# Designed miniproteins, single chains, continued (2), part 26

Each design is a single chain, and the fold is of that chain. pLDDT is the mean over its residues in the fold that is shown.

## One batch from the design tools (miniprotein)

Design m4932
Fold by ESMFold2-Fast:
Structure m4932 (fold): chain A 116 residues (1-116)
Amino acid sequence: SRGVELAEQGKLEEALELLEKGLSLNPEDAWLWNNLGHVYFLQGKLEKAEEYYKKAIELAEKKDPNSSTLAAAYANLGKVYKAQGKYEEAEKYVKKALELAEKAKDSVTLKEAKEL
């Protein structure tokens, strides 16, 4: 989506605006919560990133426990805990991300989680 492309280009405030508009139209979209969490992570707002990734996990588990979004949200929350120095918690979330990525056949999240 355009919001994800803007985040990839470092246009974080523009990415937030577009992703928040998407979320206002579909507040239960776990993928949008996960991508908003990622933008907050790139801004160094670790507590907000954690909040948004946890919401993505809650919503993804409700809709499809085998989704790539669930695997990605666990991997991303592992990155947040690592950045906070919470290494034991980070390891738990990374291990769960590996399990979920294999189950979802998500090679991208699997590769990212293995590098954490």
Scores: mean pLDDT 83

Design m4933
Fold by ESMFold2-Fast:
Order: sequence, then structure tokens, then C-alpha cells
Structure m4933 (fold): chain A 94 residues (1-94)
Amino acid sequence: SMIEDEVTGLFLGMALAIAAAEGDEEKAKELAEEINKLSAAGKAAAEAGAAAVIAGLVSSGEIEEARKAVEILGKLEGIDPAVVEEMRKRIEEA
């Protein structure tokens, strides 16, 4: 189901960004591998979930945590480099 994949992707993407912000590279890698098994819609939802967490960290003034998250996300296979670059630009503008 596309809806199930999108809901799963959204929550996995949020969890991925949180793990990355905490510096948990092993957990971030595990979550990225689960996201890579999803449909295209699920992967897009995961990107949106991760971006929402990064935006929340920036809005809360947690710039170091946001920067750490983007650095770890940039090292993971299967993460769109354009999405990582957009997140990085948002942090630089904060």
C-alpha cells in the first residue's frame, strides 16, 4: 500500500534525522537501510520527515545538532545529495 509506505517512510525519516542529530551513526545507517527498501513514495516521505526534524532543530536554535544530523546523513548511501544540500543551506541561513 502506498499510504502504508508513506506513513512508514515519514516516521523512519524522522527517526533517522533524530538518530543522526544524536550522533548515533549505527542507528542512522540501520534506518537508512530500512528506508531504501520502501517504494519511491515511501522514500520521498522519509526525506520530508527528515527535513521536518532538521527544520525543527534549526527553529529551536539547536544548530549544532542540525549540523551533526546533516553531516551524518551526507555519509549514508541512498540519501539524495540534493536533499542533504538543501538541509545544509537551511542551517547556514539560521
Scores: mean pLDDT 83

Design m4934
Fold by ESMFold2-Fast:
Structure m4934 (fold): chain A 67 residues (1-67)
Amino acid sequence: SMELHLYQAEAARRLVAGADPEEVRKEFIEKLITEVGLEEKEAEELWKTLLTAVEQGRAEGAARRAA
């Protein structure tokens, strides 16, 4: 769903901007359950994937700037 991608992009943007991860997680999971219709377990798995991707992207970005 396009809406799912928009919510993922918003959550990633907020994490990169330094928002509290627990607050972002709560809002992200709630939106996925209420607006997208995912099960809590699926929303949690997407959150873990998103958080890992953001941290990996941050680390890779720092490495590229250092190189």
Scores: mean pLDDT 78

Design m4935
Fold by ESMFold2-Fast:
Structure m4935 (fold): chain A 110 residues (1-110)
Amino acid sequence: SAAERQALAQDLIEETETFLISIGVPEEKAREYAQMAVGVAARELLENPEVSEETLERIRERLIAAGIPEEIAELLARYMYNYFKRNPLSREELEALLAQVPAHIQARLA
């Protein structure tokens, strides 16, 4: 359902934020970086549905381009890669992920 897809999206953002806090990213920045990482990963997988080594590299490069420090971008790209390898998502679930990313964050990813 739409509600289940929205809950999945919110859970992934929250889990990603928790991961970032655990590696020493300040809480305020962890939320922003989690939303950016989920947005980049969802967009990448909507364009290229196969989760591959190239997916990881493209996510990493997009996060660096969006202003995330290289070391954090590398860890986030690997976190997203591992998540989507374990949890393949439908197009509808990926669109729901992207919809949970605030418009001002999405603008920064362009």
Scores: mean pLDDT 85

Design m4937
Fold by ESMFold2-Fast:
Structure m4937 (fold): chain A 66 residues (1-66)
Amino acid sequence: SAEREARLQAVNRVASRAYEELSKVLPDEEAQLAAAEIGRELWRLTERVSLEEAVEEAERRLRERA
């Protein structure tokens, strides 16, 4: 399940970065919830587009929210 492992690693990396960026502008609880939401969106995107495209889209959405 190399594909599943790659997806999980990407979700964890993007969600961690999202939490770090959002925690600078949001309360901790809201930053955690928003980061988790971005992670879930990334996972859903991987069902429709390549992992690389999904990561780019999730990072774009993060920039819009930060």
Scores: mean pLDDT 82

Design m4938
Fold by ESMFold2-Fast:
Structure m4938 (fold): chain A 106 residues (1-106)
Amino acid sequence: MKEAEELLKKGSELLRAGKYDEAIEYFQKAIDIAGEDNPEALLHLGAAYLAKGDYETAVKYFEKAIEIDPENADAYYLLGSAYSKLGDTEKADEYFQKADEIEKKK
C-alpha cells in the first residue's frame, strides 16, 4: 500500500544515512500497516540487519522474501551481498547473476 511504501522509502533513507535503529522502526511500521507477509518490508528489515553486520539474520529475511516473491531482483541482489559478507563468494556471484537476469526480464 502507498503508506507502507512511503515508510519503506523513509526507512531506506535513514538506513543509508547510518541511522539503523530508526530505519528498523520505520520498516516495522510498514509491516504493521501492510502485514507480516509483505516481501518488500522483509527485504528492508533484512537490509538493516545487513548494514548492522548481522549477516545471518539478513540472509533469513531475504530468503523469506524470495519465497513469497521469487521475481524480486532486489532480494537476490541482497542475498548476494549478504553471502559476500559471509565469505561465500561463489554463492554471492550466483545470486548477483540471478538478480541481473530478473531485472532484464522486466
Scores: mean pLDDT 80

Design m4939
Fold by ESMFold2-Fast:
Structure m4939 (fold): chain A 113 residues (1-113)
Amino acid sequence: DVMEKAEAEGERMLRELVEGSREAVKEELSEILSESETFTSERVSENHAVHRASYEIVGRHKEDGRLLRFRLEVTVESYVDEEGVGHVRTEVRLEIEKDGERLVVRGESEFTV
């Protein structure tokens, strides 16, 4: 089933992005003050599912002990088009805040299954 495959790949992508980001940011922190995550998945039709994750961590940066806030928002859409091709489309928003300065990175990708 192409839709089941697209949904599984979408869930895998979401998990890998969250876990990879968590691992990377924790390597930069000497102390973790708070950490939270939410995951939602919704089948919006028989041929379309949307997966969302939000991850936030606040800690002290290992270089200078100053507060660092990291926030990750991921949306993954799994769908099957009219030709029967499965798609996984990912949108990522990453935010890092330290000493009143904020860096925001956005990315998107799409692949077929």
Scores: mean pLDDT 89

Design m4940
Fold by ESMFold2-Fast:
Structure m4940 (fold): chain A 101 residues (1-101)
Amino acid sequence: MKEDEAIEHYLKGVEALKKGNYDEAIKHFEEAIKLTDGKNPVAYYLLGLAYLKRGEYDKAVEYFEKAIKINPNLPQAYELLAEAYEKMGDTEKAEEYRKKA
């Protein structure tokens, strides 16, 4: 019943992300997650991507890990986790996640 509103926020977040409006993307993905009671792995993945693009690697890791916890079959989240860990200087974890992607 909140699913249509969550989809609208998800789509607006994706559009904002494509335009480089990362703050707007974050806001929309957070609303999509709230409307799905925290059970949207793709919204967590895209929220993590928005934080990664802002250089907030710790938050990016947190949200990619939440996405994988809900859906372990999300190779894009593993690839971006590897990128985030590499940006943080953790090359060992970066290689571990690249092998899982």
Scores: mean pLDDT 82

Design m4941
Fold by ESMFold2-Fast:
Structure m4941 (fold): chain A 68 residues (1-68)
Amino acid sequence: SKLEEAKKKALELAEEGKRLYEEGRYDEAIDLYVEAEKILKEAGIPESDPLLIDISVNLLKAAVAKVF
C-alpha cells in the first residue's frame, strides 16, 4: 500500500540519517530526518507512531549536536 511504501521510504531515510549523524555530518542527517518526518506526516501517520517518534527524537539529537 502507499502507506507501507511511505513507512519503508521514511525508515530508509532515517537509517541513512543515523549513519550521517555517526560521521558528524549533522546538517545532512537533519535534512534526511526532516524528509522522513514529512513523508510520514503526509501519509497520515500520527505523532504517536513509534517510527515518527524515533525520527523526531533523532532529529532533535542532531540539531543539538550541531550547536555543540
Scores: mean pLDDT 86

Design m4942
Fold by ESMFold2-Fast:
Structure m4942 (fold): chain A 66 residues (1-66)
Amino acid sequence: MSVEELLKDPEVAQLVETLKANVGKEQVFPIEQKEHVFKAVAVLEEQGHTVRLKYEEDSIHVTLVE
């Protein structure tokens, strides 16, 4: 799926913007948002960014490294 198609989802677009505004800062999302979080990470990685994920039982911790 292309970056353009993923960014048509406003929740994915908002997550990408939030992560780009918080480079180097860990962001915590509830597990219920995992699908949108994974799509946002896919967009960032396709754009050449490095993302770190820590999977917890009830949350996902995401850090946009660069």
Scores: mean pLDDT 81

Design m4943
Fold by ESMFold2-Fast:
Structure m4943 (fold): chain A 70 residues (1-70)
Amino acid sequence: SAAAERELGERLFEEAVAAGVAPATPLPAPAELEARTAELVARARAAGDEERVALVERLAAWWRAQLARA
């Protein structure tokens, strides 16, 4: 479900924040979101994990929708 995908992405970004890689929310700035998404997608592709690539892209789309709702 979309909620489960969001929760997984929140956990992934929480892990990145704990590692000092991503900014704290509530929501990252659009440029920061794009940079973090590109990094996560690149790493997943390097690992050959297309399912993770799809998950990260879906989460990025959801976060862009949240940002657009102002």
Scores: mean pLDDT 63

Design m4944
Fold by ESMFold2-Fast:
Structure m4944 (fold): chain A 110 residues (1-110)
Amino acid sequence: SLPSLEEAEKLTPEEQLYLGRIAYARGDYETAVKYYEIALKKEPTGLVYRNLGNAYLKLGKYDEAAKWYEKAIELNPDSPIAWDNLAIAYEKAGKTEKAEQYRKKAEELR
């Protein structure tokens, strides 16, 4: 069984992120979000933002996924993967023109 959220708050940011990744790998995306939010409070990193985006994408919360991917891009704008992820989130949200712009940006960075 995964640690409670109260127990997870006492862990390091890296351990909190790892718990989120375990929950994500098990298909428990809601629990993954909760562990990632605890990691975010201690140490906001591009990796935490990307993992939050990935979890929200799996939950079908495409506007939330886009928000977190945008924060990851603010920290690392030269990552093609981050722009591809943003494009996927916008496409799933029905925002096709922006999705095409972000895919082009990812291709330019490869």
Scores: mean pLDDT 87

Design m4945
Fold by ESMFold2-Fast:
Structure m4945 (fold): chain A 60 residues (1-60)
Amino acid sequence: MRGLYRAVALSPATSEDDLSLRPGEVVEVLEELADGRVLARNLATGEEGYVPASTLEPLP
């Protein structure tokens, strides 16, 4: 689902295409992938990359 999400787990980047996230960071989901990942943008840094959807929770 597109929209704003908060990271609930540490997600270190394992490749150059991955987004590194710390708990509490807010991201905008740009695209959902069939493999359970999303393409997201970190709103604090402007960096884009792939993260597991399970690391994110929807904002109220």
Scores: mean pLDDT 75

Design m4946
Fold by ESMFold2-Fast:
Structure m4946 (fold): chain A 80 residues (1-80)
Amino acid sequence: NLYNEFAKILDEAVRKMRFTEGEERKKAEELFSEGVKLILTYAIERADLKRKGAPAEEYQRLDEKFEEDVKKLIEKWKEL
């Protein structure tokens, strides 16, 4: 489950921000910030599609892009 994995890495980032210092904390803050931006960008783009009355195909494309971006962020987190 991709979204459970995403939620898990965001929770791990919060844990590292609370219980680590220095570079490890900084990397956790950067990845958490990237994750938050990803969620906000998706929400804004989805709202824009709704506003313009976009067809289902554009929603599917946006959802696929968000899923791919989430997978890339999870991969980056595993490199820490």
Scores: mean pLDDT 84

Design m4947
Fold by ESMFold2-Fast:
Structure m4947 (fold): chain A 63 residues (1-63)
Amino acid sequence: SARERLIRLLETEIRRVDEEIARLQAQLAAETDEEKRKELQERIAQLQAQRDALLADLARLRA
């Protein structure tokens, strides 16, 4: 069904966002430049907001 396809797509997208967050967090842990650290923190925050939105969409489809 269309709903089942959307659920699978959302689960795949959430996984990819989680992997990107993990990579950026690893980069942040190794980064010593303060401006680059700020850019990484802002990007991580954006991805976390995107992840929360995807989880909300997934919860609505499962209701």
Scores: mean pLDDT 90

Design m4948
Fold by ESMFold2-Fast:
Structure m4948 (fold): chain A 80 residues (1-80)
Amino acid sequence: SNEEKRERAIRLLEEAGRAIEEGKPEEALELAEEALRLAEEVPGAEELVAAAIEGIAEALKAAGKEEEARALLEKAIAER
């Protein structure tokens, strides 16, 4: 269901945050990308999509890919 996808996406973002704290940015990136995929399948979940994009950006920054993170966030803001 859409609610199950929403709950799963939220849990994945929490796990991504923990992965960053543990120095595992590649794992955090995979978790945040899966959260975005699920959030995009939920109608009207704009806030969850935004949170997932921010999660991807934080994982990219933690991996030393700060320019990629900045480009992603700027693109997301422009498409609002």
Scores: mean pLDDT 86

Design m4949
Fold by ESMFold2-Fast:
Structure m4949 (fold): chain A 72 residues (1-72)
Amino acid sequence: MEEELQLDMELALAYMRVGIANILASQGKLEEAIEELRKAIEMLEKLVERDPRYQPYLEEAKEKLKEVEKKL
């Protein structure tokens, strides 16, 4: 239960960072958006190591990073 709660919190935090990155990218703050996406990806990679179920979330974050990097 405690581990499940921590995984849910870590996923929520990673998703919040992706959301923040989307807002930053829409404002033209591409470098800040990339930093937030990299942090989210690091968190999601650790989650995938613990449970492969999180792989789709990691793939979404990586795709978003590529989109933002293309705008630089």
Scores: mean pLDDT 82

Design m4950
Fold by ESMFold2-Fast:
Structure m4950 (fold): chain A 81 residues (1-81)
Amino acid sequence: MEKLRQQGIEYAKKGQEYFDQGDYEKAAEYYKKAAELLFKADPNSPLGYYALAAAYYLEGDFEKARELLAKGQALAKEQGL
């Protein structure tokens, strides 16, 4: 569990690095990989929803990104985060 969570966070960091470089296509790919690992560790991971929301935002699906972000925020509140 913890190893998968750490790997997911590492992929999210890579996504952020590509975003900072202006490589939005690779940023979205790494955010999707991050979400996959984070959800495998915890299906209710707020970080997983945030990573997936970032990927949809970068792909131009703003409505889906907003829905995923809201779900992540709700789960974070339930978990006291």
Scores: mean pLDDT 85

Design m4951
Fold by ESMFold2-Fast:
Structure m4951 (fold): chain A 95 residues (1-95)
Amino acid sequence: DPEEDERLSRFARLLKEAPPNPTPEEIREIARESGLSPEVIDLLARYQEAGKSPPEKQQEMLEEMAKKLGVDPEELRNSGPVSLAALALELEKSK
């Protein structure tokens, strides 16, 4: 989907221009400006929150998100926000 690819490219560009350690709320705004769906915006904000959380809480949050996306938590930990957005949009197409 060309519009989906454009949204992902816009998200990646806006994220690169953002502060080095954006807050969950800043990620929500960037994702919203990129035209991502509310479901994807929520996942990205939760992922950013997990990255700023203590290891125990981070592990629990990553396992919860990985279960929803059908991927391994360790894979999700190393993917980053742009890859997570791509996975979530691909999952939406399957519904």
Scores: mean pLDDT 79

Design m4952
Fold by ESMFold2-Fast:
Structure m4952 (fold): chain A 95 residues (1-95)
Amino acid sequence: SPREELIAGLDEVIEKAKEVAEKHPEYKSFLENIIKQLEETRKDLREGKLSRFEVLLNLGAIELAVATLYHLTKDPELKELRDAVAELIRRVEAL
């Protein structure tokens, strides 16, 4: 279902964020906050508490936060994480 595909996409982005946090202790606190927001979005989506619009707002805020850190650091792994969030946003918009 579209919801199951979106949850799978959230799980993929969460795993990418965890991998970056393990490789980059300097971003750990920031990425732990991003992971928490993604996990809360996933939980609320599973419980039917979020509209498509609210999911887009949550993911947009997360993308902006990761993009901001990427622009400050120029770290290519943060760019890949940003691009993964942006791709998930595009999939939600296509639903």
Scores: mean pLDDT 88

Design m4953
Fold by ESMFold2-Fast:
Structure m4953 (fold): chain A 94 residues (1-94)
Amino acid sequence: SKLEQARQVLEELIAGLEELLAAETDREVRLLLQGVLTRLHHILETARTLDEIISGLRTIIDWLRKHAPDTPTTRRALALLEEALARLEEIKAA
C-alpha cells in the first residue's frame, strides 16, 4: 500500500499543477507545465516501485529548475513538486 499512497500523492500533485495550468496565460510557462504533467502521467503509468516514483519526481524537479523562467506560477509548481517529494520520502521512511 506504500505504492498506492505514492500514486495518490502524484494524483494530487497532477491536480494542483492542472489548476495552475488552467490559470496561466503565458505560452512558455504553459508549455513547461504541460511537459511536467506529461512526465508525471508517464511515472503513474510505468513506475512499479516507490523508488522509481521518487527518482522520476526528482528528475522532473531538476528539469523544471533548469528550464523554467522565474515566475509566480513556476515557483508555485516547484513548491508543489517539492512538497510531493517530501511526502513520498515520508512514505518511504514509514
Scores: mean pLDDT 89

Design m4954
Fold by ESMFold2-Fast:
Structure m4954 (fold): chain A 64 residues (1-64)
Amino acid sequence: DVYYEELIEFIYYETGIKLSKEEVEKILKELDKEFGNKDPLNWSKEENEERTKKVNELLKEIEK
């Protein structure tokens, strides 16, 4: 299992956007900067929603 491939599929499921590994790495870096490097198993439903919202904001920057 490649972590980036799993995350790319998850983002595609949530947003409909297919990302490259470079784009995923950039998004992960920005998420870590804003929310901290927190174990995904400890994310609340609200945190998952906020992270998804942030991913959508970052995707708008990448797709231009």
Scores: mean pLDDT 66

Design m4955
Fold by ESMFold2-Fast:
Structure m4955 (fold): chain A 64 residues (1-64)
Amino acid sequence: SAMLEEIKAELERVRRESLAAGASVEELGRRMKAVFDRVAPSLSEEELEEVERAAMRLAHEVLG
């Protein structure tokens, strides 16, 4: 859905901006969680799981 695509794009933007600014993995995680917490009330359980998986994937890419 367009909404899920926008949320995933925002998570990717947050990741890129945070890493460019020299943010720690913990700070990146906190910023991504803030996006998730803001959008969560508007999403179904399945959509929440999809967004959570996308956020986890982006976070794990920082560790590799």
Scores: mean pLDDT 79

Design m4956
Fold by ESMFold2-Fast:
Structure m4956 (fold): chain A 62 residues (1-62)
Amino acid sequence: MELARRAVERLREAAERYKQAGDTDNAEIFRKAAEAVEKHDADSPEELGRAAVKGAPGTLPS
């Protein structure tokens, strides 16, 4: 639960920063990610956190 708690804190802080910058779309994404981690909707809080940070499912091909 310690890692999940830290992940939620990081995601909420990111959401707040985006909201303060006026980027409500990204703020909402990070807020939902934090909520999902708290609800245990995700299998792994780290995986959900990584997806939110990347903002897209793609990665470098090589």
Scores: mean pLDDT 65

Design m4957
Fold by ESMFold2-Fast:
Structure m4957 (fold): chain A 101 residues (1-101)
Amino acid sequence: SDKEKAEAIARRLVEEFKALDKDGDGVITYAELKEYFLSLGLSEEDADNAAAATLEELDKDGDGVITKDEFLEYYEERLKELGFSDEEIETVREIVRKLLG
């Protein structure tokens, strides 16, 4: 169902945020992004480049960190581009906010 699809997406986004937010403070830093990419087997140079690119794409206010809201806003726009309904996107938002705090 559309609800089950939205719930599956929300769960994946929560898992991804938690994998990136290693200290659990609810903010993803450049250092956490780099450590994440290194954990995937990237070289130091590739991890640095990937971390910088991720910040550029998701850090909308330019503070050098990715907040839960910025992470969610980025994926809400991506889901909208993929043709997800406003109801499905709202379901994802509610679940992600509840599970991340």
Scores: mean pLDDT 80

Design m4958
Fold by ESMFold2-Fast:
Structure m4958 (fold): chain A 117 residues (1-117)
Amino acid sequence: SLERKGIRLAASAFDAAGHPEAARVLQEAADKGLTVEELRKMAEDFEKQGNKELALALRTAALVQEAMRAIENGDDQAFEKALKELDEIAKQASPEMREAIEGLKNALRDLYEARKA
């Protein structure tokens, strides 16, 4: 499903950037097939607990799901909107978390270009 693929892409990026706990939480979310809405609710819960890193990782995964859906639907406007929102999240992130988000943006652009070819 797009839900699982988007979250797993995010999990892989956070793992590669040295955030194994964020990757683990996202992999569990992917195994459950969480929707954008469920990911955002989970992010709010982590934010309330003071875990800003996990909240940010979950919000990132939700935007990756939205970007992947936009690619599937050929919705250029929705795709660019999702990338812009990823940039806004990256500004709030630590340098290390920002590395994961930039990697995801590059992966999403590659997928988008492959869809057009």
Scores: mean pLDDT 87

Design m4959
Fold by ESMFold2-Fast:
Structure m4959 (fold): chain A 61 residues (1-61)
Amino acid sequence: SLEEQAKRAYRMGLWALERGDYETAARYFREAADIYSQVPGNEELAEKARKLAEEAEKLAK
């Protein structure tokens, strides 16, 4: 399902972030945010993923 795809992307983003792979983390968080935004009721998760992507992008420079 889309929700499962978003959850996987979110987890991959967190794992990349823990490793200091900010470019990969940003990509996964953007993917998670995009998918969550397509599923009604997941607006808060989409926003959280979006914020994490922005922070990862900032760290990646």
Scores: mean pLDDT 85

Design m4960
Fold by ESMFold2-Fast:
Structure m4960 (fold): chain A 80 residues (1-80)
Amino acid sequence: MIPKEVLEKEVEGGVKEIKAAVELVTPGSDKEEIAKAYKEAAEKYREAARLAKEAGLEELAEKLERVAEILEKKAKELEE
């Protein structure tokens, strides 16, 4: 079973990602705040990946690391 701590960080990341995605399609949104939200989401997914790896859930850790990388890339694109 997935440890509660991993699930908690995934949920935290998901909430931040959803907020950033909604703001991205909302007229008048601040790109800097959206980029910050994606970075914070990426940090939560990286924490989840570390905890998943510690729990022996290597495939889940790899998926979470990829999600964090995608979100970091989105944040960088918004900063440019």
Scores: mean pLDDT 80

Design m4961
Fold by ESMFold2-Fast:
Order: sequence, then C-alpha cells, then structure tokens
Structure m4961 (fold): chain A 58 residues (1-58)
Amino acid sequence: LEERLRELAEKYGVSVEDIRALYRLLQAGIELTPEELALMLGLSVEQAEELLKDLRSL
C-alpha cells in the first residue's frame, strides 16, 4: 500500500503526505470532488479524476 501511495505521489507530482491524507479521507467515506481536489493540489480536473480512481482502486 505505502509503495502504491508513493507511486501515485510521483505520477501526479504531489507529496506522499497529501496522497496518504486523501486516501484516509476516502476510506472514512468523505466525498471529494475532482474540482476541489484539482484546486487543492494544483492539478487539472482530468488529473484529479484519474487520481480519485487510482486511490479508490487501492
């Protein structure tokens, strides 16, 4: 799991700490929109959508 989180951090150019925090929020059932995630991480909405799918697949 930790290795997969690190791979996602590198893929999207964000910190491992941010990826880990997002994964925990999703596991807790907190809804994250691609738009909010894109704004928070400096990603495009499309990249944020892919990241959410990748996180849910873990």
Scores: mean pLDDT 80

Design m4962
Fold by ESMFold2-Fast:
Structure m4962 (fold): chain A 80 residues (1-80)
Amino acid sequence: MEGAELALEAARRASKVATGEGLHLAIAGALRAIGGQFSGDPRDALEGAELALEAARRAGDEEGIRLAEKGIEIAKKELE
């Protein structure tokens, strides 16, 4: 699922630089995105992307923010 793959990449990027709360968000986002890939449920992908977006924002990763926002857009379209 494309949305879940983008969310996972954003979460992986954030996890390399994040500490404390940001690291928890990155791990949670990665696990939820992985869940979305295995379940095919776009709701899991959406939640993973939203968590990854918050982690990327805390890390100041502009590319991670872009990937997470694209993941959110794709997951929302798949919910229809």
Scores: mean pLDDT 77

Design m4963
Fold by ESMFold2-Fast:
Structure m4963 (fold): chain A 85 residues (1-85)
Amino acid sequence: SKAARLEELRRRLREARRRLLEVGVELGLALIELGVLKSIYKREPTEEIKKKIKETEERVRELEEEYARLEEEVERLEREIRALE
C-alpha cells in the first residue's frame, strides 16, 4: 500500500539523517585532529607525525565521500516522499 511505502521511506529518511549527523560530527573531529597534527609537524617534523597526517587525511577523504553519499540519499528520499504525498 501507499501508506506502508511512505512509512518505510520516512523510516529510511530518519535513519539517513541520523547517520548524516553522526558522520558530520566524525568529519568535524577528524578535521580538528588533522589541524592539530599539522601544527605539531611544523614544530617537530617527524616521520611518525607525517604518517599520522596521511592516515588522518585518508580518513577525512573517506568521511567526506560518505557524507556526500548520505546527503544525496537524503535528497533522493525527500523527493520520493514528496512524489507520493
Scores: mean pLDDT 90

Design m4964
Fold by ESMFold2-Fast:
Structure m4964 (fold): chain A 64 residues (1-64)
Amino acid sequence: AALIEVDFTAADAAEAAAARRALVELARSQGADEIRVTFRAAAAGRTPETRALLAEAEAEVRAL
């Protein structure tokens, strides 16, 4: 098990989706049981869609 700490700010929904994919891939490749992630949405990216994608990414990573 590895501890991975990530601080990520999404400017829009595309960045949030990319972050979700990258975090899931990272967790799987490293076999990480402990991941600490801080998600932020920049002012322009603070849409319900971006927030939902960031929350989904956190939940998916935590489930791995």
Scores: mean pLDDT 62

Design m4965
Fold by ESMFold2-Fast:
Structure m4965 (fold): chain A 55 residues (1-55)
Amino acid sequence: MEEELIEVAKVTAESRKDFDPEKLIKSAYENAKKEYGEEIAEKVKKAVEEVLKEL
């Protein structure tokens, strides 16, 4: 589940790389925090940041 959530976040970041990256990162973090809690949200945020940095 956690791994699937991180994978979905990465795919979303790759497909929306032309969107405002700061807002994308914040949105992914807040959504994950509300649904799965802060610890998973931090992992999702890091994964999205890494994808956007490598693109």
Scores: mean pLDDT 72

Design m4966
Fold by ESMFold2-Fast:
Structure m4966 (fold): chain A 75 residues (1-75)
Amino acid sequence: MEEERRREFEEELNGMSEKGTEAARPLVERASEEVRRIERERPLTPDERNELRSDLLTPAVAAAKKAVDEYLAEL
């Protein structure tokens, strides 16, 4: 019984991770390309990199959260 519950929990976690990753992937890839484009023109300071990372991750995190919430609502 406990093994079945652990398996179900792991399957739910894997499903959430997969749905979140799928939703975030195009945004993360676009963000990565944007950072590389900027870095080709000039080197970024650590502070500038951290600010860009925060800004670029914000929409990706939001998309992942939405996908996870939708997945959980369907369970």
Scores: mean pLDDT 73

